# Designed miniproteins, single chains, continued (5): the designs that were tried, part 20

Each design is a single chain, and the fold is of that chain. pLDDT is the mean over its residues in the fold that is shown.

## One batch from the design tools (miniprotein)

Design m16668
Fold by ESMFold2-Fast:
Structure m16668 (fold): chain A 64 residues (1-64)
Amino acid sequence: AMAKREALLAQAEATRAQGDRNIAFLEKIGKEGTPESAANAKKGIDILREQTDADVARLEAEAA
C-alpha cells in the first residue's frame, strides 16, 4: 500500500537526519578534545555513518 511505503520512506528520512545530528555531535566533541579524542571521534563517526547508511538502505528497500 502507498501509505506503508510513504511511512517507511519518512522513517528513512528521519533516520538519516538523526544520524547526521549524531555525527555532528561527535565531530564537535572531537574538535573540543585532545588529539587522541579527535582520532577516536573519527573512528566513531565512520562507524556511525556506516550504521546510518545501512539502516536507511534497509528502510528504503522495505519501501520498494
Scores: mean pLDDT 82

Design m16669
Fold by ESMFold2-Fast:
Structure m16669 (fold): chain A 98 residues (1-98)
Amino acid sequence: SMAERLVELLERRYDLTEEERERIREVVEKLWNDPESREFLEAYLEALEEAERRGASPVEVAERVYRALAKVAVEKGLVSEEQAQADIDAVVAQLRAR
């Protein structure tokens, strides 16, 4: 699925914990089953393309992609803005510590 492909892309750049993988997968799978899942795909591709165009580091690419996914999840009412921000901050902090 697209959710599996996105999780795999992030895992290729980062040694994600099982908890981080499950959290990302849950959010992406919920978005994939949304009738408006196309907006999620477009946001992801735009974020990835812009980050690559700007020569962003792997951490910056992951942060941008994760923020794009979180934004769509909040807009769809799947997660609160506060929870999404906390999840992003936790993942980014872990990635930067590695």
Scores: mean pLDDT 71

Design m16670
Fold by ESMFold2-Fast:
Structure m16670 (fold): chain A 58 residues (1-58)
Amino acid sequence: SEMEQAERSARVVVRHFLDEGKSVADARDEAFRALRRAGYSNDNARHAVEKAVAELAP
């Protein structure tokens, strides 16, 4: 589903930005923009990024 693809993409992108040393807030914002550029809806991108942040950066 689109949501499952968004969740996989968000997890990869959030991890990338955190590994690069970005803050949680910056990683979240950059990941959201990246998913939106990739064509995910606002709601799906937001949900996927927030889920990835909760899993990778408590």
Scores: mean pLDDT 85

Design m16671
Fold by ESMFold2-Fast:
Structure m16671 (fold): chain A 100 residues (1-100)
Amino acid sequence: SMEEIIELLEKHIESLKELMKKTKLSPETRETVEEIIKRLEETIEKLRNGEATMEDVIKELEELREKALETLQKEPDDMAMAVVALDLQIIIEELKKLKE
């Protein structure tokens, strides 16, 4: 349901905000995480307004994951960015299960 999608996205936004609060991130990683949070919040607003489908959400998350992986490719030892990329993959997989 739409409510379950929004709740899932909100929980992951909370997790990312906690990561930024508790972990000392490089400036590039911090900027990427801030952008991911902003895009997820915008996606929730589109969902609330009936402006996005499940497929739109999955596509947005896949684009955000590619961005996280691009940052990770430049800094392969960035454990925080690796965690963010894995978190986005988990959300994508959970949403695909909800679509079935």
Scores: mean pLDDT 83

Design m16672
Fold by ESMFold2-Fast:
Structure m16672 (fold): chain A 69 residues (1-69)
Amino acid sequence: GSAELVRAVGEHLKENNLKVSKEAAEDSIKYAKEKLTGPGAQGAINGSKVGLETGDGRKAGEAFIEGAK
């Protein structure tokens, strides 16, 4: 489901300590609002916002995981 996918994305960001660009974070927020529902949408929106604010993939990944519960 979308929540499982969003958690997997969050774990990937966290493990690889990827830098999050503003453009990627903004695109991720748009995608989550348009294509995802429920906990998957919440995790993707929250994680992408953290990525937008910090540029830190580890922090963004943690927020993806937490929001998708």
Scores: mean pLDDT 78

Design m16673
Fold by ESMFold2-Fast:
Structure m16673 (fold): chain A 89 residues (1-89)
Amino acid sequence: MEEATYVLPSTGVRVLAAYLPGASPEEAREKARELALRSDADAVLVAAPDGSGTYVVLVDREGRVLVEGMDDVETFEKVREALRRLAAE
């Protein structure tokens, strides 16, 4: 598993990103929640390539799933909108 922490420019929102090749959607979601509860990140983004595409899940700091789906334009826009909402006080 590869992990990196990113700070979104202009917002200060900290996102922990993890890459889990071979993980199922359920395993990716469980790992995202685990990382959210164990880190000081505002959100956790997990990407899990499954051979047919990449599953993506975004959770908040409490481990609540904000966005999940396959890595496509619709899912990407939902992730961006969720991160904008986290940045808005």
Scores: mean pLDDT 76

Design m16674
Fold by ESMFold2-Fast:
Parts: sequence; structure tokens; C-alpha cells
Structure m16674 (fold): chain A 110 residues (1-110)
Amino acid sequence: SIEDEFIKLAKEAIDLAGDALSKAKKEPNLSPEAQELIREGERLVSQLGVAVDRKMISMQQAIDMLQQIVSLMRQLSSQISNPSVRDFVNSNIQRIQDLVSRMRDLAAAS
């Protein structure tokens, strides 16, 4: 179903966001701003994950939350001095954006 495919894409996007935040969190000498972006990102990822698992979120709300997470991750990426970690975060952002595009197509078809 459209709902099942949407949930699958949402879970993949959540995992990618979680992986990027976890990788960034291990960096030494993170600024207070970067630490706050990670905490807020982890909070949003957790909240979205629970809402998706419980089917207590609309498709549009899930898309909106993923866009908020991506915005936070872009800000976080600018705070990371390690090129390898920054590239990993940016790669996961691009993959999440692709998933969000596909999720928008499914929501429009619903």
C-alpha cells in the first residue's frame, strides 16, 4: 500500500538521520551550538520514530519533521571541522532529501 511504502521510506530517513547525528556526536571539541543542534536533532528523530511506529502522524507531518531534521543537520554540518564526518553527514542529508521527495510523491497520490 501507499501507507506501507511511506512508512518504509520514513524509517529509512530516520535511520540515516540517527546515524549522522551519532557520528557527529563523537567528534571532539564540538561547539555549544553544535551540541544543542545534536540534542534537538536526536529529540526530533526519537519523536518522529515513535509517531511513525505508532501510526500517530500524518504523511505531511512526517515530511515536515524530516525537513526540520534536515535543516538542523545542515546547520550542524557547517559546525564540523572534520571533512570525513562533514561529508558523511552531508551524504546522509542528500539521501534523506531523496527519500523525502519520494514521500511527497506518495502523499500527493493519497
Scores: mean pLDDT 92

Design m16675
Fold by ESMFold2-Fast:
Structure m16675 (fold): chain A 106 residues (1-106)
Amino acid sequence: SAAERLIAELERKRKELVKLAMEAQDAIAAGDVETAKKKVEEMAKVLEEVIELARRAGLPEEVIRRLEEALEKVKAADPTDEASVMAAVSAALEAIGEAIAALRAA
């Protein structure tokens, strides 16, 4: 179904976000602020793609709003602070999980 294909795509985006988060953590541990910043910017792009997919699927405005709130947290994350970046990642993963749950409930 269309919903199953979208769920699979959101799960793929969630895995991509986790990989970028790990790469950002590695860069922070190495003191490579420029790489950490690029990985955080790439995470924001992945989340923007998730928001576009959710809008096209007609997901509830509350779900879209939570994804947009998570995007703002990712954009505001301090790429020199692992705790800041991981808090933003956790918010983004939770919001994507809620979008997947909304699709399963429909």
Scores: mean pLDDT 89

Design m16676
Fold by ESMFold2-Fast:
Structure m16676 (fold): chain A 68 residues (1-68)
Amino acid sequence: MGVEILTAVPGVGRETAENLLAWLRSQGIDPDDGAAIRAFFRTHSVEELTEIPGIGEETARNLRAAFA
């Protein structure tokens, strides 16, 4: 499940992971597709990731590093 992939990232707790998955779903990304979630973080900059509600620069950098 996408929650388990995201909560493995430093600074991402369960609530942040659930909010992230809800936002990704609103962008047309399947929250059950771990490959699509990983591709999203690999193809977006830190600045683009900070546009996600609840995601600051440090968390965005951690997400990008984890899925690079």
Scores: mean pLDDT 78

Design m16677
Fold by ESMFold2-Fast:
Structure m16677 (fold): chain A 95 residues (1-95)
Amino acid sequence: LKLPSDEEIKQAEEGLLKALKLAEEVAEEEKLSRETISKLIGAVLRAVGLVLDGASPEEVLEALKEELSKILREAGVSEEKIKKFEEEVEKIRKE
């Protein structure tokens, strides 16, 4: 296993937490089901697995963004709101 640097781990952790908070805000606004919320949590846990596998913070956030967007789309969230969510995740990646 290629271990990420301490800085890479910190960046991934901070990015994942911010992305989770954004997904939580969408879930609260759209009143998403417990099942959908569980899927969102599962996506974050899979993203943590990517960090352990040596993926870069950018790769982790991109994969998480794609999976969270898919879950939100399947839950009936509008494309406009999904695009806004994706833009906020992109801002996290560029910090």
Scores: mean pLDDT 75

Design m16678
Fold by ESMFold2-Fast:
Structure m16678 (fold): chain A 88 residues (1-88)
Amino acid sequence: KREELEEKIKKLEEAIRKAKEAIDLLNIPNPTDEQVERAKELFEEAKKLYEEATGEELPLSLTDPFSPVKLLELAEKELERAKEELEE
């Protein structure tokens, strides 16, 4: 139980970190093609980590410019929940 929660927390922390980096890259004025590609890679990696941590598919794509922010919010909520459960 504790080990499963610790693994979930690690995956969510990685997802949050990658989502934040993707958001930062997308908020650069006139981002380069390399920066946009990096942001897409980070978003897909963060999404995969979130799905692995929760066991649920996340129907978010970069066709919605708010998807990285939505992913970050969802991952932060799940992380808080997992940390609270670990401390119980």
Scores: mean pLDDT 81

Design m16679
Fold by ESMFold2-Fast:
Structure m16679 (fold): chain A 100 residues (1-100)
Amino acid sequence: MSVEELREALEKAIEEAVELAKEGRDEEALQTVRKAVDEAVAAMVAGGHPLSDVMDLLGAAAERARRAFEEVGRPELAEEVAKIFEDGLRRASRALAEAG
């Protein structure tokens, strides 16, 4: 997948997660974000993208997700989503360091 396709997939996952949160399906909302972040990290690592590109993609998506959850009155979910993106970035950093 291209970086643009990964950005669109992350944006779509965030929108889906916000709708799940509006329905009170908080665990499913967090799982949707986690899966999307894991898929984006795996694709970027497999594609040989530098850590700076991963940071740019995940950072932009994290900021978008934080605002989206805050806008629907769920700041606690915004904090949990921020942790999911932070964990994803840590995993990407380790994987890229090991890959060379």
Scores: mean pLDDT 84

Design m16680
Fold by ESMFold2-Fast:
Structure m16680 (fold): chain A 72 residues (1-72)
Amino acid sequence: MEWERIDAETELVLAIIDYVISKKANDYEGALKALDRAIEVARRYGELTGNEAEAQRLIDAFEKEKKEIEKK
């Protein structure tokens, strides 16, 4: 389980980085794709670690950002 947890943490960080880069580049399609990936990875991270409250906070933040971008 440790390597699965580390992989999920790494994927989450990379998805967040992709989102930030895409948003700064005005690549809203890329930003939405990165947010979708981040949401899926955050959910998986919560399941693996039992930190569901932290995972839910991340998911809520990503979903809020998706809605903001989609309203353009």
Scores: mean pLDDT 78

Design m16681
Fold by ESMFold2-Fast:
Structure m16681 (fold): chain A 66 residues (1-66)
Amino acid sequence: SKEQQAQQLRDEVLEKVRSNPDLSPQELHRLLSEFANRLRDELGLSNTEVAQLLSQLAEEIRRLRD
């Protein structure tokens, strides 16, 4: 399902953040941009759905980094 694929993409980003605690703001921005683009291009999600998932991922990353 699209939900499962979106969750897998989120988990891939979270693993990269966990394994690279020294990620720069620029690298983090690139990872989030790639995530958003993949949700649009590969899964065909709406801009609203992408914004919600991107916001949730950004919040999870913030919690992981502090």
Scores: mean pLDDT 83

Design m16682
Fold by ESMFold2-Fast:
Structure m16682 (fold): chain A 69 residues (1-69)
Amino acid sequence: SDADLAAFSAAYRALLADPADEAAARQLRTVMGRLGASEAEADAIVAAIRAGDFERAQRLATRVVLRHS
């Protein structure tokens, strides 16, 4: 839903601003589950952000959005 995509975007931006934000990481995993993404996909995005691999994080996030839209 549009609300789930908005929640995904908000959690993703919050985690980019603070990779140690456990609330943002939990929200991202929860919303990705509602969007039909696997736990492994959510973990991959969180891991990429925490590793500073922002190109990988953006690519993975884009795939989730395109699959849902």
Scores: mean pLDDT 84

Design m16683
Fold by ESMFold2-Fast:
Structure m16683 (fold): chain A 80 residues (1-80)
Amino acid sequence: LPHPLDGLTPEQREEVARLLEETTRRLLELSRQYEATGDPALARQMAELVRERSERLTRIALEADPSVDPELFAIEVEPP
């Protein structure tokens, strides 16, 4: 069965790879800071970053193939 990202161009695949690497790195950094400080602003930033990642992935997938299920990239972050 075709993966939702199978229809991507090489440029779009590179964009997805960069997005995943960047957001993962930033989430780890924010998580470490939050564990050290307990700052609720950091928790909010992590939730926002996850939401933005999901939105960007959905946009890229739909641009490549409009029949792709956008909910495959939907991530819901509940308040702690």
Scores: mean pLDDT 70

Design m16684
Fold by ESMFold2-Fast:
Structure m16684 (fold): chain A 77 residues (1-77)
Amino acid sequence: SLYSADEKLLELLRTLGVKKDVLTLNELKVYLLELMVKSTDAEKNTITDPYTGKVFTNMLEAVEHYEEILKKHVTEI
């Protein structure tokens, strides 16, 4: 299945060099994790949600949370 992202997610995806308007769920998951990692405070060793500013202490916590972001910011087409 293909998914369409909202304006905010598309703008963030463009910062990663993504030129597509529709993506697979796996592509969206990978790029969202990359966005969260790029929002990391290296001195605090934390990952930040690019939508809410919520801080995570590890990648597994971030992975669980990004599924909620996908539910709110992408639509299946």
Scores: mean pLDDT 72

Design m16685
Fold by ESMFold2-Fast:
Structure m16685 (fold): chain A 100 residues (1-100)
Amino acid sequence: SVEEELELAEEHIKKAEEALKEGNIEEAKKHADEAYEHAKRAAELTPVSEENVEDYYRIAELFERVGKIYEEIGDMEKALEAYIEAGVYYLIAAVLKAFP
């Protein structure tokens, strides 16, 4: 379900942030990669509909947080990819909210 994928993304983001605090870049990257995959699955499971505006905001926020983790790791290419995804889903949410 969308909610299960969102919760898994959130869990992996927290694990990546914890790994970064411990200086474990390899573990942080592994969890950031898993969080990215779960956020992507949540997006794929979410129909483009005005009723799902909140889910698209949540998806966008998850991609933004993944981007910040990649930025802290120094993986600028993956950070950019995550930030682009965040921008796309923020835009989808804004459009759906403007044209109900």
Scores: mean pLDDT 89

Design m16686
Fold by ESMFold2-Fast:
Parts: sequence; C-alpha cells; structure tokens
Structure m16686 (fold): chain A 89 residues (1-89)
Amino acid sequence: MKSNLDLIKSMTKKEATAIYNSLTTPMARALFFYELGKVLEVSKSTANQIAKLALDEKITKDSFLKLIENIQNGIDAEISFKNLIIAST
C-alpha cells in the first residue's frame, strides 16, 4: 500500500505547480521523479525511465500536473508513470 498517497490526494494544483517550479535544474527534476516513483512503489525500471526523461528535459509542467491528477483520480501509479513515459517519448 502507498504510504504517502494521502499527501498526493490532498495536493492542490497550486501546490503541485509550486513543487515543479522549485525544481530549477534537470538534475533536480530527475531526482524528484525517481524518488516519487520509489515512494509510490513504481517499478525500478519505470522510475529510471522517468528520471532519464526528466534529465533530458522531456517532462513538462503540464505532464507532471496530469500525472498528479491521474493518481488523485485513482489511476494506478505504475500505469500513470507509464502513460507519462509514452507522452514524453
């Protein structure tokens, strides 16, 4: 069970936007997405793929907000991350 899922469910669009805007470097974004994947118990391969896309500046603010929205709507974290990979490649 995802121990920090409630934090994501309570996150507002404003709070999610502020988090993304605080990640001012590709490396900071890559690390954030990798750790988020680990916290949500996403597979290591999927977490590594997202981190690489973030490092390559392929993940946008809008795609991040959509990832959070999908998780808040009860879509499985692994599926939500894989959808983000497809949208970013």
Scores: mean pLDDT 79

Design m16687
Fold by ESMFold2-Fast:
Structure m16687 (fold): chain A 100 residues (1-100)
Amino acid sequence: MPLSEETRERLEEAARRARPLLVRAADSLEDKKKGVIKAVAGQLLLVAAAVSPTLEDALTDLEGAIALAREIKEEGGDEEAAEEAIRILEEAREYLRREM
């Protein structure tokens, strides 16, 4: 199903809110190289979701970002930042599911 302008705006807003939290969580990892790689990967997934041609593609990228945020939390990243990022992204995921 094609991505509506309203849904794209919602994804862009979620990305703007979640991005600094995801970066903060990743940057707090003891393995700084791993932290940088995960921060970049998370940011790319959020950008990809917002420019996706379909709801299914956007959902896949968003789920990837959520999984990465959970992995960062599990690896000892800033728990508050990671959990807040996950909540924001899961809220966006529920919005996408309702539009399908």
Scores: mean pLDDT 85

Design m16688
Fold by ESMFold2-Fast:
Formats: sequence, C-alpha cells, structure tokens
Structure m16688 (fold): chain A 70 residues (1-70)
Amino acid sequence: SDEEEAKKALDELNDYFTSVEDKLSDEEKKKASEKVFEIIRKYEEGKISVEEFKKELEEIKKEIDELVKK
C-alpha cells in the first residue's frame, strides 16, 4: 500500500540520518529535520503522491550525504 511504502521510505531515511548524526552540526540536523517535516506535511495533506514523497526523501538523503563527506 502507499502508506506502507511511505513508512518504509521514511524509516530508511531516519535510520540513515541516525547513523550519520554525529557527523552533522546541530544547525545541519535542524535544517534536514525541517525539510523532512515539510515533505511529510505535504504528503499528509494529499499535495504530493507517494512516488513524489519517496523522491523528495531521496533528495534530502543526497543533501545529507554531501554534508557528511565534508
């Protein structure tokens, strides 16, 4: 289901974020979290599809990867 796919994508991003959080500043963690919350809000409001939700989370992960590489 779309709900299960969305939950899985979010859980995978959260697991990744937790694994690298010691490599991020407090400001970087706050900005990443704010982006995730905004995308969750858009999905819950029906403004984006589950496919778009997954793509947006993948882009956030890429941004975090770039910050971690320093």
Scores: mean pLDDT 83

Design m16689
Fold by ESMFold2-Fast:
Structure m16689 (fold): chain A 93 residues (1-93)
Amino acid sequence: MDPEKLRVEVAASMAMIAAAVTKRYGSKEASEKAQKAIDYLSEAIEAVEAGDYEKAVEYLKKALEYAKESGDKAAEKGAKKALEEAEKALKKA
């Protein structure tokens, strides 16, 4: 088991759950930003599954940006942790 992969996936999944709550219960603007965060978090998980940590970092930077714009602090925290773990995985390569 790759522990770096698992750490990114767990943090990204937690961010997606938080963003899904904001998408359902937030304002129209917050909901739209939360949906974009979810989309980029999904792309980041797929990139990590493919072993492409450079793409994962790019997608996680976008996910973090949209999570911040949505006002969802839990999604922002999760996306930031996923980004930190993906950047650590890149440094080991």
Scores: mean pLDDT 85

Design m16690
Fold by ESMFold2-Fast:
Structure m16690 (fold): chain A 77 residues (1-77)
Amino acid sequence: DFVRRLLDRLNEMRRLAEKAGDPDTLREVDDLERRLREHRDDPDEVRRIADEFDRLYLERYPALVIRAIGKELDAEL
């Protein structure tokens, strides 16, 4: 299921953005996930959401991974 896979990817990026401390990415992922759940039966909206997520992923994912790893290494707990 394409929508389920996209939701899984959005959830992983949300978790990564939380670890990285990136509120801008967190807000964008949150909005995309909400829209996808609300409009999963609307193929035009699903396509727009997928395109927006692909762009967000390509632009931000590598930096988020690096920042998240850095924060895990610096965790005092």
Scores: mean pLDDT 79

Design m16691
Fold by ESMFold2-Fast:
Structure m16691 (fold): chain A 84 residues (1-84)
Amino acid sequence: MKREEAAERIAKKVLELVDSEVGRRGAELIKQAAKLAAEKGLSAEEFLEAVEKTVEDTAEAAGLSEEQKEELLKTAREEARAVE
């Protein structure tokens, strides 16, 4: 799977759990991280690190529970690991 496709899937999950401006901003940043990773030739691991940071920042800003944050991080890790 391409990084951009993984980012779109993660962004969709963020929007499902964070139906707000914070969620929309987080989703956009995740998509931007995928584009930047592809442009700079970052590894799947470096892409995952950037996405995890964005998910954590978005969860904190949105006031998500630890359980909701863990669900988002799990999705991010699963989707990023599917990147070729």
Scores: mean pLDDT 76

Design m16692
Fold by ESMFold2-Fast:
Structure m16692 (fold): chain A 65 residues (1-65)
Amino acid sequence: GQAATTLGTLAKKDGASDGIANNLAVSVEDNGLDTLDAMLNNLKKNNGDPGAITALKKFKNLNGV
């Protein structure tokens, strides 16, 4: 959906690889927006990609715009 596409685009723009960006988009598509906090916490706790963390923070602030 629109939210998944927007998150994938933001992740790529913030320097995440295509694979990481696609994985974030798929997670939102499959689990909805309620997954964003869980994804962000998981990335922070497990030393995840900095671009993915930055993109998730921006996406939460934009509310999927």
Scores: mean pLDDT 75

Design m16693
Fold by ESMFold2-Fast:
Structure m16693 (fold): chain A 88 residues (1-88)
Amino acid sequence: EKDAKLAENIRKAFREAVEKGDPLELDIAVALGEIARGIFKVDYERTGNEFDKEAAEGLGRAVDAMNAGRYDEALAILDKLIEKLKKK
C-alpha cells in the first residue's frame, strides 16, 4: 500500500519533530511533507485518481498547519488522510 505508507511516514516525521521541538527537525518534516504533496499531485495529474488529489490537498493543509505552529491540527489532518488511504 504505497500511498498509505507514504502518508504514515510523513505523519511519523511530523510527530517526531513535534516531540523533539527542534526547529531544524520541524523544518525537515515540513520539507518531507511538501515532497509527498508533490508526489500525490503529479500522480493525480497523470491518472485522475481522486485519492491522490485528496492526499495532495490534505498534505498541503497539514504543512500549512505545521508552519503556523498548529501541530495537533497537522497530525489530525494526516490521521484522517491515512484512514481514507487505507480504505479499499
Scores: mean pLDDT 82

Design m16694
Fold by ESMFold2-Fast:
Parts: C-alpha cells; sequence; structure tokens
Structure m16694 (fold): chain A 71 residues (1-71)
C-alpha cells in the first residue's frame, strides 16, 4: 500500500539521521500509523526544510508523494 511505502521510505531516512531529525522521522512514522495524514505531512514538510542532504531530501519527497496517494 502507499501507506506502507511511505513508512518504509521513512525508516530508510531514519538510518541516515540522528538526534532531533531522527525523532521527527519517528513522529512522522507514528502519525502515518495512526492515520493522522495532516500531521504526517506537516512533519515531512518540516523535515524537508531542515535537511540539506540531497539523498535524504529525495527519500523524504518520495515518502510525501506516497503519503499523498494514501490520503
Amino acid sequence: SHKDKAIALLEEAKKKVSGELAELVDEAIRAIEEGDFDRAQRLLTRLVLLTTDPELLKILREAARALGKAS
């Protein structure tokens, strides 16, 4: 499902981050699991704004796209 794809992409993103960014990724995963797609989208937007790593940005944008299809 698109929801499962978004979670899998965010778990990959979590392997590339630490500290506050890792906590935000965990919060986004939890929001998706709880069906709070508005909160998940807000957290993904914040993650994109805080990230300068092009590889991580690509993963986060792919997760946001998958989540948009799940909503």
Scores: mean pLDDT 83

Design m16695
Fold by ESMFold2-Fast:
Structure m16695 (fold): chain A 83 residues (1-83)
Amino acid sequence: MSIEEVKIKAVKETVKELLGVELSDEEAKKIVDILEENPLDFEKVAEKLSELLGIPVSVEQAQRISLEVDVEVALYLMQRALS
């Protein structure tokens, strides 16, 4: 699995848990791109996610999505180093 695939999976799982929305791989990739283009600008991330999904996304929810992606990438990299 690539780092990009890990990020897509993390976005899909976190968005489903927090927002109850099931994303396509293309929609999840757009969210990954938004997170990468707006590092630590969670107000901008929340705004862009709200536009993309057509539902209100809070700054706190945007922060949680970003954090979960970072955690899953870190876990994947650690697992690869130990395997």
Scores: mean pLDDT 85

Design m16696
Fold by ESMFold2-Fast:
Structure m16696 (fold): chain A 100 residues (1-100)
Amino acid sequence: SKEEFIKEIKKLYDEFIQKLVDAGVPEDFVLQVRIYLKSIINYIEKNNLSKEEVKKAMELFVETVKQLAIEYGLSPELIEKALKLMEEFKKKVDEIVDKY
């Protein structure tokens, strides 16, 4: 169901945000990522999106957060760690999308 799908995505969201904190990403940047990703999840929850549209929203999320990380001035090491965590999160979201 859509409710079960959203519950799974919210669980992945919580795990992803905690991994950013554990990686040493600054709290103010984590808050910005948290707000933006929650906005995307709310958009998915309120609209009847196709599997392709959800995957495209996640692709846009990764690209946007990468740009924000560069603009924020995160170190290259933290950008690399954040990108790896975002790609892992995106892969897990894609797997859940394909399951439903």
Scores: mean pLDDT 84

Design m16697
Fold by ESMFold2-Fast:
Structure m16697 (fold): chain A 70 residues (1-70)
Amino acid sequence: DPEVRDLLRRAAEAFREGDVERGVEYLREAARRSPDPRLRGRLLGLAEAVEQGRLTPEEAAAGVRVLSTL
């Protein structure tokens, strides 16, 4: 889905800029628009991990890049 892919790109860019709030917003929107429940779950899990401080913004950006290749 091109829209989901664009949202994931924007999320990764926001995380690379240190804007965690914007990155999480893009991940949640990508999850909402994704028709794949497995991808939706993974995106929401990544957003939660970042919000809880379990992942750095750099690690979150890398995680988004991995999910965008699946």
Scores: mean pLDDT 83

Design m16698
Fold by ESMFold2-Fast:
Structure m16698 (fold): chain A 65 residues (1-65)
Amino acid sequence: MNYLTVKALEDLTAAGAPPVKLKKGDEITLENPVFREDGTIEGILKETGIPVLLDGSKVEVIGEE
């Protein structure tokens, strides 16, 4: 499986069911990340298994596996 760890650069909400609220400085790990042409990042939250979509401009990539 591929993993991507991102850090929130500002407070944001990742679109999901339920939505995931992130605070500036929060780190999350996504399973099977997909970088979309519109600048969004799609993936599955490793801890919860929830599929999410987040704004790539509001996060910093800090790890890839």
Scores: mean pLDDT 81

Design m16699
Fold by ESMFold2-Fast:
Structure m16699 (fold): chain A 92 residues (1-92)
Amino acid sequence: NLTEEILESTLEKLEEASKKDGPLSELQKMRAEFTKKVLEAFKNKDIEKIEQIIEDYLENLRKKLSPEEQGLLEEEEARLKGLLLQVKMALQ
């Protein structure tokens, strides 16, 4: 499954990035944990769980991002809406 392979590849890259000291390490850790949860729910074909994981991730981002980083939140929301659509199509 191409979607599963993409999620696994993305998780590996994010986990490697999270091990590097830098200003994005915390964000990369959040992305890795998010991707891992999505991958597990995708393997279980649980669309409702994936929607919940996305909402929890966005809520966590809203708490961590400053007002100046609002553009990053909007980009993540758009990206995750696209991911949810792809997941729904892949599981149906």
Scores: mean pLDDT 73

Design m16700
Fold by ESMFold2-Fast:
Structure m16700 (fold): chain A 71 residues (1-71)
Amino acid sequence: MDLEKALELAKKSKTLEEFRKLAEEEGLIHIVDGLIAAGYKTLEEMIEALEKGIAALPPARAARAEERARA
């Protein structure tokens, strides 16, 4: 499963850059790109996101962004 593989790679990584390299080698760069697009900027945040299930996070993230929008 892609999310579980990505989590394993993230746990083996010490930095976001290392995680990106490992994910790219496994062909899982789309998961890293998805996390960045969802607004996760650190390896720690990405590990937490993967552990809790990434599928539940983009909708919650998008909802908070809309709630914050006051032009």
Scores: mean pLDDT 68

Design m16701
Fold by ESMFold2-Fast:
Structure m16701 (fold): chain A 99 residues (1-99)
Amino acid sequence: MEEDRRLYEEIERLVRELAERRTEELRERLRELLLELHRRMVAAARASELREHVEAVLRELLLEFGFSEEEAERLLASSEEELAEVLAELTLRAIEEEL
């Protein structure tokens, strides 16, 4: 969607700005956009025939970030909001590690 394209563009812009100037304001704005992006992605994945494939990829991602198998399964079964919040935070941490 047009809105999703704008989210990706704004996220990329904020990542570049954060690389040049590490401020809490930029970090919080990036967190907000990542949360919105992940909300849309989780909702779309759960509504699609690709749900099992997306959940398998997310499980591997959660395990790589140090969650146990039980914790990963709990998160994958949680609400769209809870899962989106966790994924947004993990994505933000991954971005910060590369800066």
Scores: mean pLDDT 77

Design m16702
Fold by ESMFold2-Fast:
Structure m16702 (fold): chain A 59 residues (1-59)
Amino acid sequence: SHMARALLLRGIATKLRGIGLIMDGELTGDESKIEKGKELMKYGDELIAQADALEAQAS
């Protein structure tokens, strides 16, 4: 579905932002950036799981 596709793309984009924050935090020693990046990675995974659930119910 279009909604599932939109959630999948948002999840992927959110995880990429999370990776960027983790990398920046590791390079600068900024623990708060690492923590925020981990939160974004988890949120991205949740969005992808929602996309998968929508695709399953659309079958």
Scores: mean pLDDT 87

